# Ledger of designs, part 12: designed miniproteins, single chains, continued (4)

Each design is a single chain, and the fold is of that chain. pLDDT is the mean over its residues in the fold that is shown.

## One batch from the design tools (miniprotein)

Design m12385
Fold by ESMFold2-Fast:
Structure m12385 (fold): chain A 103 residues (1-103)
Amino acid sequence: MEERLREAVRRLVEVARRLAERLPDSPLRPGLEAAVRAVEADPLDLDKILDLIHIVGLMTQELPEDDPLRLEAREIILEIYRLIAELYPEYKRFYEMLIKHLS
């Protein structure tokens, strides 16, 4: 399970890099780059993962709803939420609610 979370976070980092290239003038870009560095240093830290998810989610709203990168980001974020819910049963209800809202 941890290895699956590491891989999903790595995929989110790649989406974040592509997002920074697509939105070079976004005021959120410095925060995105900081969040990427934080998760690369500690890829299983929940707070760092959630910070990356939050800023990726905000930046993807600058893209059209049908943009492939926005759809790919949403799919990876949902996968990460499912994995966190499995690893941390105490947070399961919270992450299941987030999944429902993004679906």
Scores: mean pLDDT 82

Design m12386
Fold by ESMFold2-Fast:
Structure m12386 (fold): chain A 60 residues (1-60)
Amino acid sequence: SMEEKKLELGEEFRRESARVRAQIEANKDDPEAVQAAMTEYRRLVERANEKDKKIREEEK
């Protein structure tokens, strides 16, 4: 169902974003690595928004 897919998406995003945040913290002394991780984090947000939109469209 849409609710199950949204819950799974939210949990997946929470896990993935936590991993990227840990990467930023682990590499805080490497500006290039931090910038790359921040770019990945932004992409995670964009992907999560696109997946949410698709779920909403499929429910209709």
Scores: mean pLDDT 79

Design m12387
Fold by ESMFold2-Fast:
Structure m12387 (fold): chain A 85 residues (1-85)
Amino acid sequence: SAEEIIKKLKELIEKLEKGELSLEEAKAKLKEILEKAAEYAEENGNPDAAAGLREGIKDLEKVKSLEGILSLANLVLDALEEAAK
């Protein structure tokens, strides 16, 4: 569900802010969340949103810092919360 995806993303952001994750762990966790979000968007009639999320996954591979992961995670959270209104 959208609520479960948002909850997992918020939990990831909290762990990132606390410095509890390595860069590789952060990338892996965010990728899993984005993949689930893309699947949810496709199944709920939002293929453009799914395509955007899949491009986000490709861009994630190029991120070199935890600050970059945190920025991307917050951007995705804002977009998902706005879409859920």
Scores: mean pLDDT 81

Design m12388
Fold by ESMFold2-Fast:
Structure m12388 (fold): chain A 60 residues (1-60)
Amino acid sequence: GADKAGMAGAVYALQGRDDEAVAAIVRLSGASREAAEEAVRLIRQGKGREGGEVVMRHAG
């Protein structure tokens, strides 16, 4: 689900593992790569809530 995707993406992004973060979000939520990349960018800027909302909005 989008919630698990957001958590996995946040963990990888906070570790500086952006490629793994994007891959986890895409795999777990079904969001597009572009949406996952935007979510990772927001998480790295300290906007984790906004990043999670992008994943949830584009999941499926």
Scores: mean pLDDT 75

Design m12389
Fold by ESMFold2-Fast:
Structure m12389 (fold): chain A 107 residues (1-107)
Amino acid sequence: SKLKEEFNKEIEETIKKSEELAKLAEESGFDSLAEAAREVKKKAEDLKKDPSKQNIHKLVISTVSLGILAIGANTTLKDEEKRKKITEKTLEVIRSADKAVDYAKKI
């Protein structure tokens, strides 16, 4: 179905972008942000396998934690270009996860 195709697209983007964010965060010395990004990736993989209400909830909680840690990184990182890249990638992860959750609720 078209709905399942849209879900698969957004969940795969969440997985890909969260891994990219984890690497960027590690390179910038933000290990906690990198771990949060990997948790989002793991919860996105779980949701892809089983679009249950429990897995939706777990992904949402992980994206909230990611957002809080990204705010912390943004306030402490003096390199403006790295800060912009972390912020942009974090927003891409959160947006794709939100779309994946919306599609999962309709399946």
Scores: mean pLDDT 88

Design m12390
Fold by ESMFold2-Fast:
Structure m12390 (fold): chain A 60 residues (1-60)
Amino acid sequence: DEINELLSKAISAKTKEDKIEYLKKAQEADPSISEEEAEELAKLSGEEMAKVLNEKRIKE
């Protein structure tokens, strides 16, 4: 799943800027991810980001 690969790259990213870039690309593939949500996710650690994204994906 291409979006899962982008999200994995965001989770593994070392900088906030890289996280936002990958999250933005994931949003282009999946419009359920808002720009507001991408900004909030970029503030989280990789593990926390993975938990939030998995929970949201299961519910949507």
Scores: mean pLDDT 70

Design m12391
Fold by ESMFold2-Fast:
Structure m12391 (fold): chain A 72 residues (1-72)
Amino acid sequence: APPVTRVTDEDGAALREDEPLIIKYASQAPSTEASAQLGQAYGDQLAQRQLSLAEVEQFLQQQLAKLNAQAK
């Protein structure tokens, strides 16, 4: 059988519960560039370690705050 189907650490997309949070915080970013940076930072964090749903939300809040400070 062809290999697949578990993409966890690098993708995280297998966790459907994360998707609404990512969309919400990306939409709150001050620009499309900041939104892309938020997505990249989240992807990098997930590649380093697995996150719970609460940790995902906390991380996204912290990154959004940094991006808002940078945009000023």
Scores: mean pLDDT 65

Design m12392
Fold by ESMFold2-Fast:
Structure m12392 (fold): chain A 89 residues (1-89)
Amino acid sequence: STKEEEEKLIKLYIKSLAEAILNDENAPEELKKLAEEALKNVEKDFEKAKKKAEEMLRKLQELAVEGRREQVRAIQEEAKKLFEEKLKE
């Protein structure tokens, strides 16, 4: 079903984004906390995990505006790699 496939892809994306953030030693503590909450909820409370993912994306955009564009790009590239890796599994 389309909704089931969409949910599965969104879950993989949330996991990938959160893992990329947590793997960045220089990520702000607030952003790491959002990533931890997203991972904790992705299988238990999908709607909450989606909201945390939206908050993570907003914080990443804020960091880019504040001059951390290279760090944000590195996180996004890592998230894409992790997502592609999970899609092959």
Scores: mean pLDDT 87

Design m12393
Fold by ESMFold2-Fast:
Formats: structure tokens, sequence, C-alpha cells
Structure m12393 (fold): chain A 68 residues (1-68)
């Protein structure tokens, strides 16, 4: 769970960095999509009791939201 969360966080950051090359409207849409997917995964791990995994993804959501 925690290892999968770290990989998901790294992938989300990479995709967010790639989104910086897009027009502002497309960049914003990509970031909003990544935030939604990452939040859903964090909630899933919270429900399963995978606290560390959920915390990693919640922090990643905050980082992505800061880019908006």
Amino acid sequence: AAEEARRAAELARGLADQAETQPPEVREAILQGLIRETQALAEKYRKEGAEEAAEILEKTVEELEARL
C-alpha cells in the first residue's frame, strides 16, 4: 500500500510537470483530474486502514492544489 502510494504520488507529480507545457485551460483540467484521482485513492486507503499510504496521497493532493 505505502509503496504503491509513493509510486502513484511520483507519477502524479510527473504528469503535473508535463501539464506545465500545455495551454492554461488544458493544464488546469489535467491538474483537476489528477487531484480527483489522487483524492479517490487516498480515501480508498483510509477506508482500508492504510494510514501511511493515505497520508502520502493526501500530501500529494495538497501539492497539486497549490499549483492551481
Scores: mean pLDDT 82

Design m12394
Fold by ESMFold2-Fast:
Structure m12394 (fold): chain A 92 residues (1-92)
Amino acid sequence: EEAEKFAKELIKKTKNFYKRMAIRDLVAAGMSKELLEKAYEGKFDEVREEVLERIRKSHRENAKKKNLPLTDEQIEERAERSVENIEKLLKE
């Protein structure tokens, strides 16, 4: 809830379409207000590993809920790809 409210405020102030998409993706992945703030301020490199870990956990939980036979390697690949996409959107 606090992260969602913060993200809505950031989106209102952000005129760049790609940066708004990055904020939405981070919120959807369950990122805290603190992680969102650092990503928005151009400090994504400082929080990248924590973001990657949270996305990795999200993929593992979804695979478990849907009984998908994903390997640790496949989960890592998907998580890394998601983080790379967010980084690219933030740099636009």
Scores: mean pLDDT 78

Design m12395
Fold by ESMFold2-Fast:
Structure m12395 (fold): chain A 55 residues (1-55)
Amino acid sequence: SAGAEAVGALEGRGAAAASGAGALDGGNHQTYREAVANPDADGERARAWAEAGGA
């Protein structure tokens, strides 16, 4: 559905943003891969992206 596709696009941006933040440390490849493998890992993440998308 269109709604699910929109949420999927926001989730994709969230994954990229999380990876960018981790780049500061330079050692977060393992954590990033885990986050990508677990699209619904954390509800707070989804809420944060929803707020950003709403703005």
Scores: mean pLDDT 50

Design m12396
Fold by ESMFold2-Fast:
Structure m12396 (fold): chain A 89 residues (1-89)
Amino acid sequence: MEEKEREDKRMSEESKEFLKRLKEEMEKELAKLKADPSLSEEEIKEAERELVLRLTAEVLLHIGLLEQGRIEGLSEEELEAMRREAEEA
């Protein structure tokens, strides 16, 4: 069951898991591209660049949504509830 202390830790870990997941996906897709014999070196380089740009955009979007408080598991109301609890404590 989720507790206040564990929830704070979970939020931090979820952010780290998101980044780890993106890195894992990047490595997996890069390995797949390099293993494809139908792709030329030029095509692999272009696909690698596009992959990096796509993942960078996903990271930026995640950060933007985090600033707005619109990440899954975090909303403005949730942040306000946490703040109220912290003020009472």
Scores: mean pLDDT 62

Design m12397
Fold by ESMFold2-Fast:
Structure m12397 (fold): chain A 77 residues (1-77)
Amino acid sequence: MSEKEKKFEELKARAKELLAEIQRIEDDPAAMADPASRERLGRLVGEFQKIMAELKELMKLSDEEVIALANQLLAEV
């Protein structure tokens, strides 16, 4: 496995982990009512966006390909 492939898989795994946490908070009415949990949700979304930007740079993806990848990762969560 190349260093690039290894980093790609690591970033994808991290993105899926972040999406799972985001979905868990959004699916919990008590968490969505809590300001601290909403602040955490904002931080998780920011981290996800950063990971997607790193994936775009690493793989030299177009904007359309990044959107497709994000949708694929979300569907796998």
Scores: mean pLDDT 81

Design m12398
Fold by ESMFold2-Fast:
Structure m12398 (fold): chain A 99 residues (1-99)
Amino acid sequence: TDKKIGRELSRKALEEQIKKDLEKAGADLEEAKKAIKKLEEELREYGKELGVPEEVTEYVIDRARLEFADLVLNEKLSLEEAAKKALEWGKEELKEAAE
């Protein structure tokens, strides 16, 4: 659908921005990619368990990726610490969306 195409294009732009922010922070891009993938998988599983609509879960995942990059770039957190905080934030957002 047009909405799905729009989301794919927006997601690519988001991924490109996250990559630039992580490069600017001097992060290991291979390790960052691995941390982001794990974050996405954990949030998708949690959203599914809570019965949150897929569109809402994917929105929270996109915001959690931005939070992860911001924590690394601006707060100077390690990839592990940033991923943990982004996951905790995303889980809280999904809980609120489920109510």
Scores: mean pLDDT 81

Design m12399
Fold by ESMFold2-Fast:
Structure m12399 (fold): chain A 76 residues (1-76)
Amino acid sequence: SLQELREMVDKGIFDEKFFALLKELVNQPETLPLIAEAIEFTRDPAHIQRIRDILEQSEPSPIKQALIELADRRLK
């Protein structure tokens, strides 16, 4: 659920359950601010790369493109 994803971001939990839930919810507009927070909050470049891959494989949108660019800036 969106609430579970919110709680995982707030606690800094980026495990297999987080990424599975993110894949399910990535096309919901309410998920996009949480993705931005996850990219900014995580310190693990592997986690940033996994978020980027999920965004890139999802339905394209201008907001998702901005989030991919945010991830790319953090990976440099």
Scores: mean pLDDT 86

Design m12400
Fold by ESMFold2-Fast:
Structure m12400 (fold): chain A 71 residues (1-71)
Amino acid sequence: ADRHTEQGRELLRRGDPEEAARHFQRALAEDPRHEEAHRLLVAALIRAGRGEEARRQAGWVLRMANGEPVP
């Protein structure tokens, strides 16, 4: 999980938010409760112009921040 998160951060730094989002999605496939990967996925989706997907993903981040259960 952390390896995919770090690779995604590097891709964001290099200006490849779409590939970064794919790496964050892989991190979440391994650890669905990886809070940092959820936040980074939102950032990557926004930078990639995927506003609808970013809004859906942000809902998970807000639930985690509010202490609500996440599946």
Scores: mean pLDDT 76

Design m12401
Fold by ESMFold2-Fast:
Structure m12401 (fold): chain A 71 residues (1-71)
Amino acid sequence: SPVEKQIEETIEYMEEVLAKAPPEYQPELKEIIEGVKKILENYKKNGYLTDDELAELQELAKRFAEIVEKM
């Protein structure tokens, strides 16, 4: 699925950023990544994202970007 691949590639990018992140940002970045991973697991189980899951994914991505801007 193009959606599954896009979420997987997003997680890979986020994990690369986490590995290079200052220690003070690592716990929050890790929590965001775990949230994205949970959404991916739900997609793999159901074959689709709900509107609520899509909204959550967008908020997690926004929160991630806001932390990266502070680094």
Scores: mean pLDDT 87

Design m12402
Fold by ESMFold2-Fast:
Structure m12402 (fold): chain A 74 residues (1-74)
Amino acid sequence: EVPEVDADIDPTASPEEQDRQLLATLRALVARLPRDRAIALLTELVEWARAHPGSVSPEFRAALEALLAELRAE
């Protein structure tokens, strides 16, 4: 199942700009969630991104993995 992410992404923006907008939205979202729920959401997004490498840039996938690692760090 694709994780539900309600993000205001401009489809006409560059891939780098769309990645930045989505990452900013995800950071804001995870800041409002309990850490365990944020980790679960990001884990599903990372798994989805790995399953669909043509749909996301390597840089965006690395950013998602970095954000997940940041949340897992205490």
Scores: mean pLDDT 72

Design m12403
Fold by ESMFold2-Fast:
Structure m12403 (fold): chain A 92 residues (1-92)
Amino acid sequence: PSELLKKALEELLKLAKENPEIEVRLEGDTLIIEMPLDEEVQKRVEEIAKKLKESGEVNVELVGNVLTITPNGNKEVTEFLKEFGKELQKVA
């Protein structure tokens, strides 16, 4: 994974640690994150989603309060995202 992807995911992990209302699901290789309906949290997630898209390593969709992250077919990125998703689930 690139430094951009790692930094974006570190920001997401920090956001989840600061906001225990965030819910995380891992469905296959897809990471699904549901945020509280909070304007500040929503703005932070929009910034993180932008950085994730800039990495070019994941497909990112933000619909309402739900952020969906899928790897773009790279095996190393897929494995990294799965391990990250498990860590994220422990804190959310």
Scores: mean pLDDT 83

Design m12404
Fold by ESMFold2-Fast:
Order: sequence, then structure tokens, then C-alpha cells
Structure m12404 (fold): chain A 82 residues (1-82)
Amino acid sequence: SLQQALTTLKAALKHSDENVRLAAVLGLGKIAKETKKSNPSLAQDAEKALEEALKDSSESVRKAAQNALNDLGVEDLKEAVA
């Protein structure tokens, strides 16, 4: 299910491997985009996980999270003015 996929991807964001976290960010972006109109609560949960990925130690992971949020039309006002 999409809910189970979301749970798995959120767990993957805490993985020690940068490539696993990067894949998780890309997967979360796809779920958020696909569910934005049909299941807004699931989309918001995925968007929240992407916002947490903006704090990642890897620049590549942070950039992927920002790109995913931009693709969704989500803008953090604090980030936009930083």
C-alpha cells in the first residue's frame, strides 16, 4: 500500500547510506505528488518527511528534497528568505 511505502521510505531517511536516503527522498516526492489530490493527509506526511530531509548531512540529499518540494509547489517561507 502507499501508506506502507511511506512508512518504509521514512525509515530509509534514517539509513547510514547516503544513496539509500537519496532514494527515499525521490520515493517520498513521488508519493506526495501522486497523493496530493486523492489523499492529502498521506501527501502532507510525505512532504513533512521531505522537509526533515532538508536537514540531512549530505548536500545531494538536501538538494533532492528541495527539488521534490519545489516540484510539489511547497515553499517554506523561512527557507525562501534564508
Scores: mean pLDDT 78

Design m12405
Fold by ESMFold2-Fast:
Structure m12405 (fold): chain A 83 residues (1-83)
Amino acid sequence: SASAAAARRAALDADIDAGVQQIERAVRLTVLMVQYPKMDPPEQARALAEISRELGVAPAVVRELLERPGMTVADVVRELLAL
């Protein structure tokens, strides 16, 4: 029926929108991590708070990983996702 087809399209659109938002969050967090070493202390504090909020990880843990010597952004992402 037309009603069932409309409901199915709405559900698919919602799934696509959720996927797009997830990708947009991943890109935003990656940009913050890449820019972190170039930020001043107030900008770094804001970046840590945003990453912490989005990933559900304590700001101190995010800071430790971002400031750990020899860590690439990919390494930081891997460690954060393993928590």
Scores: mean pLDDT 83

Design m12406
Fold by ESMFold2-Fast:
Structure m12406 (fold): chain A 64 residues (1-64)
Amino acid sequence: SAALRRAALHELRRLLADPSLPEEVRAKIEEVIAQLETETDDARILALAREMVEYLRAQGVDLG
């Protein structure tokens, strides 16, 4: 859904606003943003969001 995609994109773009974010993590977030902007399958959007959350937590990024 467009709403699900917008929510995921909004959260990832907020994370990119952190200037202390490691370059490799920033590059990964930008890759996932590009994928989400063209993705129409809700199951795929959710899978990408979950993988991203797990990746960011493994990298020590505070998600709340």
Scores: mean pLDDT 80

Design m12407
Fold by ESMFold2-Fast:
Order: sequence, then C-alpha cells, then structure tokens
Structure m12407 (fold): chain A 83 residues (1-83)
Amino acid sequence: LPRFVPRSEEERARIERHRQFVKYLKELEDLIKEMEAQGVKFSPEERKKLIELLDKAVQALREGDFETALKYLEEAKKIIEKA
C-alpha cells in the first residue's frame, strides 16, 4: 500500500499549490533552454528582470501568496516569449 499520512485539508492544498508552482518554474526553465538552443539571446536587462521576477515569486511563495507567486512567473514567461 502507498504510505499516506493524513493531513488537514488546508495543508494538502498548500502542498498541492507548492507542487504546481515548482512545475510551472520547471516549465519556464525548459522554455528558456529551448529558446537558447534555437539561438535566442536574452539582453542583460531582460536577464535582470527575469531574476527579479523569480525572486519576487519565491518571496510570495514563502509568504503563502500563491496567486501573486504565479503572477510573477507569468510575467517572467512573457519576457521569455518576447526574446
């Protein structure tokens, strides 16, 4: 049997949101690698903005604001897609 530890509904939801955030972050990393492989170059300004947005997303995640964390990842994705 799979080992399962009962947790509060809120705790399970929090773990699930964290998992979704990590998946989104990985998808952005994979997208950056794919674009770089195709010869897309990011300017120093774009890289700085990406780092700032990722830092803000991580900070929002630490504060439990998953909505804001995902919004920062979405903004990072827009910068990647514009490159």
Scores: mean pLDDT 75

Design m12408
Fold by ESMFold2-Fast:
Structure m12408 (fold): chain A 63 residues (1-63)
Amino acid sequence: SAAEGAKRLAERFGGHASPGQMSTGAYEGGGSLKAAIGATVQALMNGGYGTPEQAAEGARLGE
């Protein structure tokens, strides 16, 4: 799922995944453009990086 894709990518970078990387994870995990935007917004709200949980939550906003 989009949330799982975003979470896995954020986990790979130890909570330091960039907005673009989290967006890509959500999209490649089968998410829509809206899910990718949600992941990006969560990352930006945390100074450009998000935890795996925040990335997953952002991706869910597009589902």
Scores: mean pLDDT 61

Design m12409
Fold by ESMFold2-Fast:
Structure m12409 (fold): chain A 85 residues (1-85)
Amino acid sequence: STADVNKTLGYINILNGFDYLSQGKYDEATELFKKGVDSLVKSGQKDLAIELLRDVIDYMSLLSELDPSLKPQLDKLKEYLKQVE
């Protein structure tokens, strides 16, 4: 397979981010989402990376209504989105 390693790592890190998010490990989830987005951007998939980051932010926004302790990590991802756009 001639698949781009950075693209593959990007997807793996985003999927792992959702797994950690489901476990309430919000700090680790946030770092994995950022790492995944960075890898996708480096692979030339900037538009896809921004779209996925927005989907993550939307999902975390809904979760923050149930668990307000998520808000600091949500705010970090919103700020990160501004930097990558």
Scores: mean pLDDT 85

Design m12410
Fold by ESMFold2-Fast:
Structure m12410 (fold): chain A 72 residues (1-72)
Amino acid sequence: SKLEEELRELSEKKLAEVEAFRADRMAAVDALAAQNAGWSPAQIAAARQAAFQATGEFAGQKGRELGEVYLK
C-alpha cells in the first residue's frame, strides 16, 4: 500500500539521518584529537564513547518518530 511505501521511505531516510549524525560526531572527535596533541588515549576514548551515546539517543528519537507515524 502507499502507507507501507511511505513508511519504508521514511525508515530509510531516518536510518540515513542516524548514519550522517554518527559520521559527523565521530569526525568531530577525530578532528579534536588531531588538534589536541596533548589528549591521552583515555580522553579520546571518552570522547568517542560520548559520541556513541549521543548517536544511540538520536537513533531512539528517530525510532519513536517512526512509531508515531505507524500508529496514525
Scores: mean pLDDT 82

Design m12411
Fold by ESMFold2-Fast:
Structure m12411 (fold): chain A 96 residues (1-96)
Amino acid sequence: DELALARRLIARVREIIATSESLEEALEKLGEVYKEAVVEAGELDEAEAEARKEEAVKKALEVAEKAGLTIEQLKERLEALIAETEALLAAIEAAQ
């Protein structure tokens, strides 16, 4: 069930928001969630998913540091995305 997977991913992102103390920690944890999700979906094998995760996390951290993005700004953006995603999931359920 794609809705169950989406809700599990939202719960993981909420935990990352609650527990992460730095940009590097938050981005590494988000990368791990992505890796787990794409492997579970059968989209990438574990080795390719790990390589893409590492490259994406490194690039995201470099871009964030260059832009002066704070951990608080990242958390605010993630909370906004979660709210939008939860609203979309509720609309999909109501349509079924």
Scores: mean pLDDT 81

Design m12412
Fold by ESMFold2-Fast:
Structure m12412 (fold): chain A 86 residues (1-86)
Amino acid sequence: SMVEDAIATFEKTLEEQIKKYGFTLSEESVQEIIDAVKPVIEKNKVPPPYVRHIVRDLFERFKKEGLLTDKDTPLIIERLVLAFGG
């Protein structure tokens, strides 16, 4: 479904941005981000192209702002949830 495609796009794009910018996020932190954001994408029916755009834009901003570690996970989640319409 479009929702399943959007969620798969979120997980893939998140992993790509973490690797691209060298974020030191643990597997536990990445899973917390996925678990928090996934329901918001589903509720708001965000299409895959917009999921890609939002994740790429926000992770570029996170890199510039120095939000690069496990300690930043709550703020990363808050910003992603807000951007996806939570």
Scores: mean pLDDT 87

Design m12413
Fold by ESMFold2-Fast:
Structure m12413 (fold): chain A 92 residues (1-92)
Amino acid sequence: SMEEELIEKIEEILEEALEKLKEGVPLQDVYAEVRERVEELAREYGLSEEEKEALILNTLAALQEIADTPEEEREKVFEENVKGLREAVLKL
């Protein structure tokens, strides 16, 4: 479904963002890139401005929480945030 494809792409964006943080890219630069990527996805999937803003904010909040999590717990927190994003996308 379109919702499943959107979620898979958001998950990929978050995985790429975390890898960049691991490589030492500044959080602010990664944050800006994630915002732009999610905005592009929202346009591709025909989301309203309100839905786009909600998706951007939810994705950035997920990134921040995962980035603030100790490395040993990061996989679990990633999975929990992806589940939350899935629920948010299904409500759009």
Scores: mean pLDDT 83

Design m12414
Fold by ESMFold2-Fast:
Structure m12414 (fold): chain A 83 residues (1-83)
Amino acid sequence: MKPEKIPVKVTLYRIELDADGRLREVEKVGEFTVEVSSDEELQALFDKLRAEARAATKEPRAVISPSFSTPELDARYAADKAA
């Protein structure tokens, strides 16, 4: 069987502390889909995006948080939200 590439949807959010000290998703900074062929590539992608997010954040109170989803996880999440 040909190795099937796994589509990973990546959404970048800017997270800030609100007046109540709660972390809130303030702004959607970016969204893109990346295909990975192995778990090792997926881990490398996570590490790379986390490092870039940390480097891009100039404000100590603001954090860029990557959110990852796959079609299988999206289906499970949608089913859970619909229930």
Scores: mean pLDDT 62

Design m12415
Fold by ESMFold2-Fast:
Structure m12415 (fold): chain A 86 residues (1-86)
Amino acid sequence: MAKVTRFEAFFATSDGHIIAVFQMPDGRYAMVTMPYSDPRQIGRIVQTLYRAAQVGPDDFFRTARRFGVDVRIMDPDQYQQFMQSI
């Protein structure tokens, strides 16, 4: 079976962005950043990314590009530092 990408975190930033974090099958984290917009649109983007992630990392990255959202890849140490800053 293909290794499952996990949904790890979702939060709003004080500067008007939404961040969703997914753990990739290789143990690294994909941080998706998008401007705050319609909550239904944000929910649909995150849900579609989560669904694509269950298919595989290529589908996840393709879906992120389709929505025009920023994706940053973090190793586990970078993710821990990021979470400690929130």
Scores: mean pLDDT 74

Design m12416
Fold by ESMFold2-Fast:
Structure m12416 (fold): chain A 69 residues (1-69)
Amino acid sequence: SEEELLEKIEKILKEGGASQEEIDKLLAALRAKKTDEAEKILLRLYLEGKISVEQANEIGKLIREIASL
């Protein structure tokens, strides 16, 4: 389900050190089906060192799964 995928994304972001505000913005973009906006937020978090490349790749896969629902 979308909710299970969003929960997994939130968990990965928290483990990586993203703030709750940043997490909430990314999840809100996904719920609004603004995939490009969500991917831009993800890229910014990676470039700021808040998530690893492995975490960014996993979240990117989950975003694509949500976009397919």
Scores: mean pLDDT 87

Design m12417
Fold by ESMFold2-Fast:
Structure m12417 (fold): chain A 78 residues (1-78)
Amino acid sequence: SAAREEGLKLYELGLEYFEKGDYEKAAEYFERSGRLLEEVDPVEAAIAYANAAMAYKEAGDEEKARELLEKARELLLR
């Protein structure tokens, strides 16, 4: 689906920014990827949210990291 293709593209951008050390930008792209993938692939969405949490933690946003990690876990428990 178009939503899955777009979600995976955003995930790729997240990986690119993470590799460059731009953790805030990486987190934004991973989170956007997760939101787009939630309805089409909950497992891929959970992976995107977990990576967003890791990126937020690297950026120093511990609270946002915790929230997204919880969201990823809830998607996997459905």
Scores: mean pLDDT 88

Design m12418
Fold by ESMFold2-Fast:
Structure m12418 (fold): chain A 73 residues (1-73)
Amino acid sequence: SAAEAIAAAARTMVADGFSPEHVARAVGVALRHLGASDEEVERAKKRVLEAGEDAEEVGRIAEESARRVLERR
């Protein structure tokens, strides 16, 4: 799924040593491409920044955020 792919990419970026700011920006761009609002993007970016170098938590946040955009009803 798109949410799982975004989560995997975010975890890989953390593991590869990308800064929390770069990971947050990449997650934000992916969410915008899925149709997320600016408020949803900024909330997800803040959560990713707060998770820092925790790859699993960053992945969980990215997947949850992407899933909410995709399953919005």
Scores: mean pLDDT 85

Design m12419
Fold by ESMFold2-Fast:
Structure m12419 (fold): chain A 88 residues (1-88)
Amino acid sequence: DEELKKVDELVEKVYKKVEEAREALKKGDLEKAEKYLNEAHKTLLEGGKITSEIKDPEVKKKSMEKLLEAQKRVDEVVKELREAKEKA
C-alpha cells in the first residue's frame, strides 16, 4: 500500500526528530530541542492527513496506531523540554 509506506516513512522521520530533540536537551540546547519537536509535530500532521485518505479500514487502523505511538514519543520529549525550561 502506497499510503501505508508513506506513513511508515513519516513515522521514521518523527522518531529521528525525537532522538535529535533528546540529544539537544542533553546538551542544554532548548531552542534546538523545540525546533526538532515542532518539525516532528508537522510530520505527524502530514501522516494524519495521509491516513485520513486511506479507504481500507484495516490499513487505516494500522496507520492510526503507528501515528498514535509516535505522538506518545513526541509528547514525552515535549514534557521533558517543559521541565527543562522551568528549571532554567
Scores: mean pLDDT 86

Design m12420
Fold by ESMFold2-Fast:
Structure m12420 (fold): chain A 89 residues (1-89)
Amino acid sequence: MKKKEEELEKKREEYIDRVLAIVRQVNPSLPDELLERIREAIRNNPKAKTFDDIADVAETELWRLALRGEISREQVIAVGKALKAEVEK
């Protein structure tokens, strides 16, 4: 059972890395500090294990950043569209 938990956690980390890569690709000027805050938000939500769930957590954190004026609303919408397109592949 531990081996399956390790495989699931490795898969989850791969999904986190893919989501953050898409966030950076859509917004290349985004500081590493903000990417780390998104990663921390996903890690604090252990129920998010699928790419879709992880993308939803990342988008939620991006909306919180936009509400604080740290990024634009348009940047969040662009990332959300890119994440949704990746899911549909």
Scores: mean pLDDT 79

